# Designs tried in a protein design run: designed miniproteins, single chains, continued (5). Part 27

Each design is a single chain, and the fold is of that chain. pLDDT is the mean over its residues in the fold that is shown.

## One batch from the design tools (miniprotein)

Design m16915
Fold by ESMFold2-Fast:
Structure m16915 (fold): chain A 87 residues (1-87)
Amino acid sequence: MDLTPEQKEALRPLVEALIEAARQGNLDAADEYARKVADKSIELGKTPLQAGGLEARMVLEAGAITSSVALGDKAAAEQAAERLREA
């Protein structure tokens, strides 16, 4: 699921909001932002299948951030955040 730099930039505000929600343990908000990223990716020309794969990855990484924060593993949380920014 390759995003162009322009597509990544268009999605950045939603991705950063997702990361912050996940860091706060607010997975309901993180899941909502993942859905908004998927919807926006369809507006940018991605197929529903590509958007669904992106949403699934975003939800997985949000959970990884929340779990890592709960375990005190700041490095693992930041690695998951970087994977979200690269998506």
Scores: mean pLDDT 78

Design m16916
Fold by ESMFold2-Fast:
Structure m16916 (fold): chain A 106 residues (1-106)
Amino acid sequence: MEHAEKAKEYAKKKKFSEALKELLKAVKELESLSQELLDAIEELILTFIKKYDKPEDVEELAKLLVLYKTKEPAPMTELDKAILEAIAVMFEELGEEELAKKLREL
């Protein structure tokens, strides 16, 4: 949870590169991801590519996503919810309020 909280704080400061690094660390702490979290990470990656045209900024997160997709999705946990909230804050700070709202309704 510490890395998810740091990701939120960096996102609020619009330090998205640092936010993505902390989000990557938070995701790496999980043995398996829920389908909801896999979908949220994929949408976050696509949003960054579309807005910043810097696919390298999300490359490590994309590689990790592919690795987790080789595993069976797990039921959503409290750790998944903490990371989903960090992603929702990142969407809000990117101006994607509708995407943020959808994640918080999970």
Scores: mean pLDDT 81

Design m16917
Fold by ESMFold2-Fast:
Structure m16917 (fold): chain A 92 residues (1-92)
Amino acid sequence: SELDARVEETKRRLETEKGLSPEAAEALAELLRLQAELAALVDRYGISPELAARLEEELRPLEAQDLTDVEVAERAKRVLEAAIAEVRAAAA
């Protein structure tokens, strides 16, 4: 519930302060939520240097992309979900 409240607040700020459409604000807020989840999992479980290097390589292209484009955001979401799955699998 606290994470959901922070996501809603982030969405509101993106709409109000950055002038994004509701759809773009929602997509970007979801990406920020997934980034926060990935960071929390890495902090909780730790990861090998090899996995860290692989995740950095996988996530690097996202830094150059326009994440306010819904199609781009959907691809970025899949990359982040795959990264989260890799960290969870390594922790098992």
Scores: mean pLDDT 74

Design m16918
Fold by ESMFold2-Fast:
Structure m16918 (fold): chain A 116 residues (1-116)
Amino acid sequence: MSEEEVRDAALRAAALAIGAGAAEAAARVGARLVSAVVTRLEVEGGEAVVELRVTLESPAGTTVLRVTLRVRVEGDVATITEVEVELVSGEPATAEAFAAGLAAARAASPYDLRAL
């Protein structure tokens, strides 16, 4: 597998995780995903570390998170092995809800990217 294929697979897994985080935050605290921007992407062999800056808006205000995902890629299969959420600014309840969604996405790993 090429570095580009690992990078693509990791970004697809990250998109699924961010979607799950956003859905959980919407359900628990009425938050809306404003943006998710990749701030760092490092690939070594079949593993990638994806760091994102995530911005959410809720009735309580704007929340900004630093999200770090470690993804193992084996063929067309991506596994989220680690999830970290840091509250940069805003509401702890929004951060907790988003982190719960990310944890659910990790638990749903591995993802068969050929089926997506």
Scores: mean pLDDT 88

Design m16919
Fold by ESMFold2-Fast:
Order: structure tokens, then C-alpha cells, then sequence
Structure m16919 (fold): chain A 92 residues (1-92)
């Protein structure tokens, strides 16, 4: 099913930049973990990280273009960050 995009006022430049940076960071950490788990070589790891960063930027840009509110984007990021923290805690 299509994700329902809750439209709202566009994020302020400072909000958008913070959300973008958080998404990129989350994507980098996840991609790095998956690459290390898979035992890929350094060259492949770099490509995976670069692709993950690019996709993260594209996803945030698409949300903004579709009129997703800053609150909705923050909710998605918080859920993803919480899931990442839970996975790391379970792996410890």
C-alpha cells in the first residue's frame, strides 16, 4: 500500500537541514553495520555507504516535494532511530 503523506507547511530551512543530516547519519550507520555483517571488502563497503547516503538525501527531498510536514518527518526519523538503538541493545 502507498504510504499516506500527511501534507503540511514546508519545513523551515534549519529544520530541513537537521532532518536531512539525521537521515543521512542513520543511513550511514545502518549501511556500515550491514556491510560489516556481510564481510564485504573496503571498496564495496564505500560504495554501499555512498549509495545509502544518496538514497537518504533523495528520500528526504521527495518527502519535502510531496509536502510532508516537519512533524511527520521527525516522527519517521525518531521511529527509525529508536529501532536502530533497540537492535544494537539486543545485539550487545
Amino acid sequence: EDVEIKKGPKPKPEEYERLRERMVRLAEEEARYQAEKAGVDEETRKKILEEAKRKAVEEVDEWVEKGMSAEEMEKILREREAARRAALAAAA
Scores: mean pLDDT 76

Design m16920
Fold by ESMFold2-Fast:
Structure m16920 (fold): chain A 87 residues (1-87)
Amino acid sequence: SKKEELLERLAELTAELARKALLKVGRSQEEADEVAEQIKKDAKEAYKLGHYELAARSLGENAVKMAEFIGDKEKAEEARELEEEIL
């Protein structure tokens, strides 16, 4: 569905931003990649359980915070728009 595709895009964006944020604070590449993959897995499971709204809000809020932390205003705006389209 369109909502599933948008949620997948938001999860991928959140995972990318989490990876970049973790690397910025000195975490290993392996740890950053593991956290990014877990975010995507958790989003898929939440969607299967029908919790897509809660997943979208959580992913969107975290993506915005991480984007602001790394100074990526465009990615922060993209996350807000994706969350709004899902809700």
Scores: mean pLDDT 86

Design m16921
Fold by ESMFold2-Fast:
Structure m16921 (fold): chain A 72 residues (1-72)
Amino acid sequence: MKEKIEKLLKERDELVTQARAIAAEVKSRVQGASDDPAERAGLYGGEVAKRVAPIGRKLLDIDDEIEKLKAE
């Protein structure tokens, strides 16, 4: 049981790292895209949401699996 939870936690950490890397990349790219802070914020939010949504779904699945293993 513990080994399965540790593997899922590692996969979760890797997905969180990927999401953070995507956010950092988008932020860096958007920084030069417009002089309007509101426009930059909109571009950042929209692109991060689109690219991170698949990772978010995988994180929910992993969290559900961890909860089930902890309940056993």
Scores: mean pLDDT 79

Design m16922
Fold by ESMFold2-Fast:
Formats: sequence, C-alpha cells, structure tokens
Structure m16922 (fold): chain A 94 residues (1-94)
Amino acid sequence: SEIEEELRKALEALEEAKKAIEEGDMEKAKEYLKRAREHLFRAADLIDDHRARLLAVSASLLLIAAMNPYASKEESLASVEAARELAEEMRELA
C-alpha cells in the first residue's frame, strides 16, 4: 500500500506536469517533474529491487530531458510519457 501510494503520487505529478507543459508553464512543469522524480525514487527504495532502481533512474533522466530548455513541447511530452510507462513497469515489480 505504501508502494502503491508513492507510485500513485508519481503518476499524478506526471499528469500535472503534462498539463503544465501543454499550457507552456515550464516553471509549474518543473515543480511537478521534481515531485514525480522524488516519488519514483521513494517507490524504488520501498520495492527494494535493483530493476525498480534502474527504472527510477531511467525515468529520472527522461524527466530531466523534459525540462531541457532546448526541447520542443512535443519532445518534452514524449519524455514525460516514456517516464510514465517506466513508472507503470515499476508497479508490476511491487
């Protein structure tokens, strides 16, 4: 239940980041992407499996790419969606 709660919070933060990117509010997007990263790493620590940790690291790198000021809106959204898919894979390990 604690793992599910952290993954739920990560997925909610990713959805809010997606909305902020679509609206062009990159400061709001960065805050939600930061929150998503924090919740993904907490979930990985709770799952206590190296595969979950690798998924969290991979998702974190995608979310850093989404925050790149040289990325297009489409590239940022694609990075957030890829990170969401990795978060769903972490759920399968829980």
Scores: mean pLDDT 88

Design m16923
Fold by ESMFold2-Fast:
Structure m16923 (fold): chain A 95 residues (1-95)
Amino acid sequence: SLRREVLLVGAEVGLLQIEVILAKKYPDSITLEQLEKLKKRAEEVLERARSVYEAVKNDPNATPEDIALAEQTLRDAESVLKDVEELIKEVQKRK
C-alpha cells in the first residue's frame, strides 16, 4: 500500500536524521568517506520520497493525511541531504 511505502521511506529518513545528529555532535568520529556514503544514501532516499509523494498526490484514494505525511517526508529528506552536504564542506575545510 502507498501508506506503507510512505512510512518505510519516513523511517529511512528518520535513521538518516539520527546519523546527521551524531555526526554534528561527534564530528571527529566520522570520516569524509563515511559522509560521502551518507550523502549517497540521502540522495537515494530523497529520490524515493519524491516518487512516493508523486504517487500519493496522483492517487484518487489517497487521504489528506497520506498526502501530508508524504509531503513532510519529502521535506525532511531534502533537509537531511542539505545537512550532509554542509557537513562535507566543513570537513573539507579541515586540513
Scores: mean pLDDT 87

Design m16924
Fold by ESMFold2-Fast:
Structure m16924 (fold): chain A 91 residues (1-91)
Amino acid sequence: DDTAVIALSADRPTAREGEPVTLTVRNLGDKPVKVTLTDDQGNVLAEGTLEPGGSLRVTVTLPAGDHTFTAKGVDENGNTAEASVTVRVEP
């Protein structure tokens, strides 16, 4: 179909301050999708075009607190997709 579908995951749901967390965005749809991964402050962490089945990874270290990341995708026909994940970081 023509629906954009993406997924966003973290390698761990909880981390300690200074521990690396790897975020993975996957294109689960049947068309290339231009993806932008942002943090809860609106900073762009990664951007790229993912082919069907393709993935984008970024590793971050975070201060203590709850951090929500959002991946937004758009395909060539203007179909959009969004996914989010929250990581809890302890001191």
Scores: mean pLDDT 84

Design m16925
Fold by ESMFold2-Fast:
Structure m16925 (fold): chain A 65 residues (1-65)
Amino acid sequence: KKEELKKKISNIDKVYEQAQKWAEEQIRLAKERGLEPSAIERVKEHLENFKKNLDKIKEKLEKEM
């Protein structure tokens, strides 16, 4: 059903937004505490890979709409 697919896509967007805000907060705190730059880069890379995986799922759901 189109409505079910729209809800799944909306949920994926919300999950990513929450993950992005969490990552931004972690990076901000790490900078305030003077943590190693490589640790910050790892958080950014994980978020980017997570987004790519979610985008693939969204594309599959959109094709079913």
Scores: mean pLDDT 79

Design m16926
Fold by ESMFold2-Fast:
Structure m16926 (fold): chain A 99 residues (1-99)
Amino acid sequence: SLPSDDEIRAVMSPANRAIFDAFQRSVLETQMILNDDRTSNDDKIAFLEKTIALIQQFKDAVVAELRSQGREDTAKKVETLLDQMIEEYRQKIQAIRSA
């Protein structure tokens, strides 16, 4: 998280800022669901898969927007951070399936 959320948000279009706000909310909801022992493993996996798809959609949109602005270094940093988050969520799915 080398660029701040506010720095990323400030350079985005209103449409992509709305996607960013929805993405942040979904990440928090997924963290809550993963920590809830009442949620089934199948439901936890389903939420992780939906969150991965949303991260991928956001990554594609924001990286394209940043590159169109000539912000290649920022685009690469954001892409790396989101790719790391996707990989962490894939590892969480594997851990649940292995339990």
Scores: mean pLDDT 81

Design m16927
Fold by ESMFold2-Fast:
Structure m16927 (fold): chain A 68 residues (1-68)
Amino acid sequence: MAEAIARLALREVQEALAAGEREVRISGLTPEEARLAAALLREHLPDDWEVRVEEQPDGTAVVTVRRR
């Protein structure tokens, strides 16, 4: 499950970047899903992209991808 969510997040980010977006935010993830998504994004995106994970008080997490 978490791996499927991570792959979906990667696809969403890649599509947004292809459309000219410089920032993409993915919310509603579990901390595990966010960690896997962030690792996958860091592996596949160029070095000029910053990937951040923020844990929310409700136990969910947000992954933010930004152009440096």
Scores: mean pLDDT 78

Design m16928
Fold by ESMFold2-Fast:
Structure m16928 (fold): chain A 94 residues (1-94)
Amino acid sequence: VKELADKELEEFIKRLEKDPASVLRTFALTLRTLEGQIAVAMHLAAASEEVKDKLADVIAKNATPELVEVLRQALENAPTKTLKDFLEKVLSKI
C-alpha cells in the first residue's frame, strides 16, 4: 500500500532530520547486512517516487565520508534493482 509505505518513509525522514548522526549510523549498519539491504529495498519498493526523492535529498545533505563509503559498498552488492536505483540517486546528489 503506497500510503502506508510513504508514511513509514516520511516518519524515517522526520527522525533523520531531527537526529541525522544517530539515524544515519543505524542506516549504515543496516546496509552492511544482506537482511538489512532487503528490508530497506522492500520499504522503498512500495513508496512513491516523491517520498524517495525527498529521502535521497535528506540523506545526501547529511552524508559523511564514512556513510558515502557504506553507500558505495551497498550499491556494488545491492540484491535488488530498487535498492540499486535508490543508492545511485543518493550518491548522485553528493
Scores: mean pLDDT 82

Design m16929
Fold by ESMFold2-Fast:
Structure m16929 (fold): chain A 84 residues (1-84)
Amino acid sequence: SIEELKEEVLEKVREIAETEDRETLKEKVLELMGEFLDKLNAPARDKATYLALTGHALDEAESKEEAIENFEAILEGAVKDVEA
């Protein structure tokens, strides 16, 4: 399900955050988000929007925990948009 794919992405992001620096975390999170949106067959416009939001959220976060929380909110938004 889409919800299971979302949880899988979040778990991978948490694992990456435990071992990698913020620059590597950003690169890998953007890759995972792109793959997630491709699996959902998201339109190119939506994919571009959510990748931009993800990059911004990771750049603006004060901690890795905040970055993950902001990313989770973006994932939830993407799922709702694709299901609508």
Scores: mean pLDDT 83

Design m16930
Fold by ESMFold2-Fast:
Parts: C-alpha cells; structure tokens; sequence
Structure m16930 (fold): chain A 67 residues (1-67)
C-alpha cells in the first residue's frame, strides 16, 4: 500500500490538478490497496464530483486524513 501513496504524491507534484474522473480512479485504487478507508474514498469521490477537479494538494491532504 505504501508504494501506491508514494506514487500518487509524485504524480500530484507533476500534474498539479486531477480531473474528477482521475481523482475518482485514484481514490478507488488507494482504497483497494488498503491505503485509505472506505469513508475516505467516498469523501474524495464526492468532492471530485462536486468540484469537477481536485488540486494535487487537496487530493493528497484528503488521502492523508483517511489513512
């Protein structure tokens, strides 16, 4: 699971922003890898859908809050 979070942090630094679809895929993958809780994945998905996109900083912050 740790490698998945490290990969996401590096991707967030490079891209700056994630589309809603990209953030949803990332949240689902991190949940399946055991990095975040189910509730954490659902919160990220909800926020991505509401905003249409998430910054890399916002995505990483929500992931860190739901480990």
Amino acid sequence: GESALEALKELAKKRGKFSADEAIVAARNLYRAGVISKEGAEEIIKKAKEKGELSGEELIKMVEEHK
Scores: mean pLDDT 81

Design m16931
Fold by ESMFold2-Fast:
Structure m16931 (fold): chain A 75 residues (1-75)
Amino acid sequence: MAEQEKLDDEATSYAAEQARRVIEALKDKPRDEVETYAAKVAHETYNAVLEGLKQGKPEEGKKRADEITEKIIAE
């Protein structure tokens, strides 16, 4: 139980940080557009980090999350 909660908390925290990166990078875009991209990155990066943590490869999961964030910022 505690292990699952710890993984969820870590993945959620990292996803929130990635969402903040998107908000900052796209601050010159319309607010509704920024919110849409932030929500998308939060969801996708949460899954990437959580999967990495479950596989015992947190750095790999975080690298995938960073790639997702960079791709969303570029679109």
Scores: mean pLDDT 79

Design m16932
Fold by ESMFold2-Fast:
Structure m16932 (fold): chain A 61 residues (1-61)
Amino acid sequence: SRLEELILAVLEERNARGIAFADREEALAFVRGFLASRGVKVSEADLETITDALLGTRPSP
C-alpha cells in the first residue's frame, strides 16, 4: 500500500542518516520534514502510524 511504501522510505532515510531519536517529538519532526521534502501530504492518523513504525524499529548501523 502507499502507507507501507512511505514507512519503508522513511525508515531508509533514517538508516541512511544514522539517526536515533531522543523522543517522539523529534521523530515526528523528522517524518514531517521528510514528507514535506517529497511533497507528500498525509492524514494525522497516517502520520502517527508512520512515526510509530519508525520508533518501533532500531536504526541499522
Scores: mean pLDDT 77

Design m16933
Fold by ESMFold2-Fast:
Structure m16933 (fold): chain A 83 residues (1-83)
Amino acid sequence: SDEAQREFELLKPMFDKIQEEESDSREQIAIAIMVLGILTGKVDEAIEKIKRFFPDITPEQLEAILEKAREIVEEHERERKAG
């Protein structure tokens, strides 16, 4: 769908940064969901999706994912503003 294409375009430039920050494919998916949540202003929905896909996730792991996602978004925004 057009929405899925837009979400993919938003995530695409950050995918390399996600892979650089995390080597675990499962955690990469969680970080990607959170990155999209931050970019679209739907962080609460992103948290719910992560908990559904990863029911064993701890609050500490979720907090670490949120912190990594924020760092990735901030770095991307800095690079975009500088270019």
Scores: mean pLDDT 77

Design m16934
Fold by ESMFold2-Fast:
Structure m16934 (fold): chain A 88 residues (1-88)
Amino acid sequence: MFDPREELLRGAIESLRSAAKAARDGNKQEAGIHLVAAMILAAASFDPEAIEIVRETGRRMQKALDEGNYDEAAKIAEEGAKRLEELM
């Protein structure tokens, strides 16, 4: 059975985990690219709770990246991914 919401949320979760890895590797640009991918996938799901989770995760993660706190940015992204998993 094709479930576009579930597939899009799985993509958003994977993108946030990729963002966390990039942040831990000190790659701010790659972390930002994966974060944008997570935002697009969450928006495409039309799930308001998923959209809010990724929006808040993105806001907090971007702040941590801008402050040079890459380990904190990675933790924020992983927490967001876990919250999205709870919606599945």
Scores: mean pLDDT 86

Design m16935
Fold by ESMFold2-Fast:
Structure m16935 (fold): chain A 104 residues (1-104)
Amino acid sequence: MTPEELERFAREAEYSSLVLEKAAELGEEKGLDESVVKSLREASRYLREASRYFREGDFEKGLEYAKQAEKKLEEAIKAAKESGQLKLLEESLREAGREVRAKL
């Protein structure tokens, strides 16, 4: 893996971390279930760690944390689906993505 690829993965993980944390904040304000909010925040934390490891050149460790974030995001989607809040989760993620990009 090239240093350029590692930096790209680090920036993507950092961006995703910021989006998921903002989505949790916006979703909580809009009435997303606590279980969905918790899983989004956990996914955000794992992506922050993934970004750090990618930036340090540790692709294997970065990938491990990214996979843990994926599992937490799957838990958030499942919880949202079970509570009938899948659309609210989707809206919160889209709004979060727009807000995070505007600040970059």
Scores: mean pLDDT 88

Design m16936
Fold by ESMFold2-Fast:
Structure m16936 (fold): chain A 74 residues (1-74)
Amino acid sequence: SLEEAKAKAIEDIDGVIKLIESDESVSEEQKKEAIAKLEEFKKKIEAAKSIEEILEIVGETQKFLADFLAKKAA
């Protein structure tokens, strides 16, 4: 269902937030910025009207995380 898809997507983002919060190699500033953006994606998922819209937002979240990890490695 749409509700189950939203719950799973939000749970996945919450898991990533916990990983970022516990990562001692990430600065407090970088943590705040990344978590704020992930919380924004959670709100977009909650507002989504279809599974297709959720998949699009998940794709945007994955792109953000890939960019974040690349900047961390640089």
Scores: mean pLDDT 84

Design m16937
Fold by ESMFold2-Fast:
Structure m16937 (fold): chain A 91 residues (1-91)
Amino acid sequence: AMEEARRLLERAADLFEEASKVKNPEEQYKLFREALALAGRAGDLLPPEERSYFASKIVAAAILGVAGLLTGNPEYFRDAAEILREAAERV
């Protein structure tokens, strides 16, 4: 069961990493939306006692993703990817 949540978080991290490599704002936004959708699905699969931890990581990644979209700085997308990879390792 937890393997699906982990794979979704890893895929979300991959999408943020891809967003860091593109300069087109519309493509960045598409990748950001897909990453958040996968991270949200992962959160729904996690046990209730762990949800506060994972919710905090997903929210942090979302905030960093928005910062990346607003500033165009690829480091924000890379930071979002790293947070989600760390969350995946804990699953």
Scores: mean pLDDT 86

Design m16938
Fold by ESMFold2-Fast:
Structure m16938 (fold): chain A 80 residues (1-80)
Amino acid sequence: SEEELNKIFKEAQELKLNMDKLSVEEMKEKALEILEKIRPYLDEEEYEKLEEKLKAAKSHEEILEIIDEAMTLVQDNYLE
């Protein structure tokens, strides 16, 4: 639902705002949780590619880029 998506987008924004307070590992864990929550709004190929990128990410900046990519895909697929 749109309400569920808006809640997830808020969680993603909170993660971005607090990224400097989190280790790369902690940020990755929270990002994976967000990715799982948005899974119904992505196709399986999009989800798998994002999950692989996220697991391979080595910096806060890489994790942010992946989250932004995921949010953009969800918006394009559902909220256009």
Scores: mean pLDDT 81

Design m16939
Fold by ESMFold2-Fast:
Structure m16939 (fold): chain A 102 residues (1-102)
Amino acid sequence: SDAEALKKQAEQYYQLYKEKKKLAEEARKHYEEAEKSDDPTPHKEKAGEYIAKALGEDKDKMVKEILEGDLKENRRYVVIAEATAGIYLIGYSSYKLSYEKL
């Protein structure tokens, strides 16, 4: 049924939301440790890896940008990762609302 198709899409978006939310939370955790640490390098590397996974971007390129770039400016990538998770939650809510009205 059309309701079952919409429900399946809602479930897929919710799974993607959970995955991207976890990646964004790990990215923020490691990024904030990099900002506070006397040895930021390992924290920058981990933050870059999680940002790349959250955004679906090249890992080595993102890690390099976080390692070599300005820590204050590159905080934007953590915000973008969190926003990406939010987009999947909006998709979930939209599909769920659609099948609940059928």
Scores: mean pLDDT 88

Design m16940
Fold by ESMFold2-Fast:
Structure m16940 (fold): chain A 90 residues (1-90)
Amino acid sequence: DLAERLGELTREGLLEMGAPASTAELASRAVRGGVITAKKLFKDDKELALKHIEELMDAVGEGVTALHPELREGAEEMRRRAKELAREGF
């Protein structure tokens, strides 16, 4: 499932970068919920669903960078990998 895969990628990526477990879990839940919502709202428009998921990943990465500037490069790489996974798995 794409939502589960993106959520897990977000959680594990943040933990590997040294983010607090609470931050990693919250970000993972936000990603999973956002992906599920995008797929339901845009079920008849794959392009819009994918665009929304990419925007969600950008927003999560920006939020992590704002709270933890030291994780900027790791957050950018995680965002890139998440977008690739979304494009290939959608």
Scores: mean pLDDT 82

Design m16941
Fold by ESMFold2-Fast:
Structure m16941 (fold): chain A 94 residues (1-94)
Amino acid sequence: MLKEKALKIAEEAKKKGEELGAKVVRFYHDEKVAVVILELPSELNPEEAAEKLRELVEKLAKENGLEADVVLKGKRIYIIVGSKEAVELAKHII
């Protein structure tokens, strides 16, 4: 159940990122966490794109009893959805 909810939220974030013109670099998931890595086109403001994705993902995570984080590193956005512990751990690995 947790895995399916996290995966669906990550897929929605992936879809929104693609609509913004981002390239999907990686998508992976396990039993506790789903991660989407997006690379933004040079024309897009990375902070604004990250904010839009954060708003979407945090809302969906809250509605499903999950945690989410959106981490901006240069032109890459890391979207992490899952249990609180799994999201905290994944943030340290990224």
Scores: mean pLDDT 81

Design m16942
Fold by ESMFold2-Fast:
Structure m16942 (fold): chain A 80 residues (1-80)
Amino acid sequence: GSMSQASQAARSSGRQTIDSSPLSDDQKQQLSSLMDQTVTSIQNRDYSSALSLFRQMVDTFGDVGLQVTQSITDAITQTL
């Protein structure tokens, strides 16, 4: 697959993880924003920014942030 397909898969998988989480609507919006920034960074091959955003998601949202990080990485590796 292409990077465009990988990015779309990552966003879809990440959003499903966020939507199924027990987070508040405000927290889901914040995490969705961080997820979109992370996927954009990966698409641009800015891996240093992507790693910083992964850490921010885990530090701010704990296990849910880790699950979103895993959903992004799994979707990208499966699509490429």
Scores: mean pLDDT 83

Design m16943
Fold by ESMFold2-Fast:
Structure m16943 (fold): chain A 94 residues (1-94)
Amino acid sequence: MSIEEIEKIAKPIPESIEVLAASDTVLVTFDKKEKKLLTRDSKSELLKHFPPSYVLEEPLSSGKKVYVARSEEGYVLLIKRKEDGSWEVKVTKL
């Protein structure tokens, strides 16, 4: 399955959650509704399937605009860098 096909079927994380920073070991999110910075313990749907110990297939430091991670449970995490420098995150089950 191509990244474009995954992007079409992937559900976004809740609109209230924004990804501020991501790496191969760390995910930092912002909850717009609560106006809180959330780290590894955010309890987001993202972190239920991609725990803090999860390693991205390719580190964000590689300068790529799109990153994909897969869980052993069959969930796919798609992380895409937008032109404004922000990150879009989508999670789906295959």
Scores: mean pLDDT 55

Design m16944
Fold by ESMFold2-Fast:
Structure m16944 (fold): chain A 85 residues (1-85)
Amino acid sequence: SASPEQREAFASEVGVLGTLENLFGDVRVSSRFVGDSLVITIVGPEDSVEQVANRIRELADRYGLTVTETRSEVDGKTLVTITVS
């Protein structure tokens, strides 16, 4: 099981990744805590969203965290929500 310190470190790295993607990429990334879970929302072109989602999944695996995903289309863009616990 992931420690609280591992969860905080993961959330910090996701925050940095999201800031860089929002400044230099073509996707919008946001994250927030909902209870004990970190909910990450990625929206943009399908291929770019998949690349960012893959990076977040790899990062979560590194921290020993469990991920669940939902996908939808909004205004012709791909929206992926990743819940990490």
Scores: mean pLDDT 84

Design m16945
Fold by ESMFold2-Fast:
Structure m16945 (fold): chain A 71 residues (1-71)
Amino acid sequence: STRVEKLKSREDFAEYLYRDFLELREELEKNPVEPKTHSEKLGVDVVRHLAENMPPEIKKAMEKERKKRES
């Protein structure tokens, strides 16, 4: 939370979220685990919820960052 206060713009915040989201998403793609524990199920639900309800501004910034990493 305190780290987020240092961000200057929506793009900086989206970059921060992109890194966390990308790591979680890649982990879920490599391990399509049927959640057996409560913590695993919660993690999958959170990532899914973020993907479905991400603000368009953050999605655009994440896409820009993704293209930057691919180039």
Scores: mean pLDDT 61

Design m16946
Fold by ESMFold2-Fast:
Structure m16946 (fold): chain A 69 residues (1-69)
Amino acid sequence: HMLSYEELLEIAKEVVKDPVVARFAAGLGYNEGVRTKEEAKEVAIQAANAFISAGLATREEVLKPDVKV
């Protein structure tokens, strides 16, 4: 069972608090055919780190406080 975009978006929101990064993460997970919640969380962390490393946002702005990276 492949996760839908909406399922991926809900999982991304558990990791990412920025709505732009969450939607980007959901799109990446959908494109990659992600099937598990843990894979979806990894993709969300990857998306957040891409925005942080590009200087587009800080960790505090995009990641939820309890997320272990």
Scores: mean pLDDT 81

Design m16947
Fold by ESMFold2-Fast:
Structure m16947 (fold): chain A 77 residues (1-77)
Amino acid sequence: SDVETQLLKTEFSSGKSTVKPTDDSSASALRQRRGGRERVYLVSNSLKGEADREKETQKILDWLREHGLTVDAVRRS
């Protein structure tokens, strides 16, 4: 699986971007509902503001869902 690379290509082909593993604390609820699933990684731009990172995170989550990718965890900034 190469979710981070795919996300960067689609959403953030250029500019400052940071890939980061999703925190397990939020993942537990999603795994409990669906059972065994692959983890997903969130891509966050290296932005100066927390609000900016939230916007990018939401955009990435929408992209993941549209592409039918499995989401195990979501971390809010």
Scores: mean pLDDT 43

Design m16948
Fold by ESMFold2-Fast:
Structure m16948 (fold): chain A 86 residues (1-86)
Amino acid sequence: SAEEQKALIDRQMRSAEIDKEAALESEDILKQLLYLMSIVGTAVVLRRMAENSKDPEVQAYAREAAERVEKLAEEVKKYIEEKKKE
């Protein structure tokens, strides 16, 4: 159902938020990169859900979620780049 698809999207968004926090708290560059890759992967999945959904409500919800997760990935990437300067 649309409700079940939205719940799945919500779980994926929450996972990306947790991965962002873990990346920002980590002092290990390899762990930071693994968390970043996880967030990027989640964004790709959400974009694909938005593109392939036949329900306009689910399509819009997934698109908004993808944009939010993409922003999280950009924040983590910038943090990693700034940490290299230290």
Scores: mean pLDDT 87

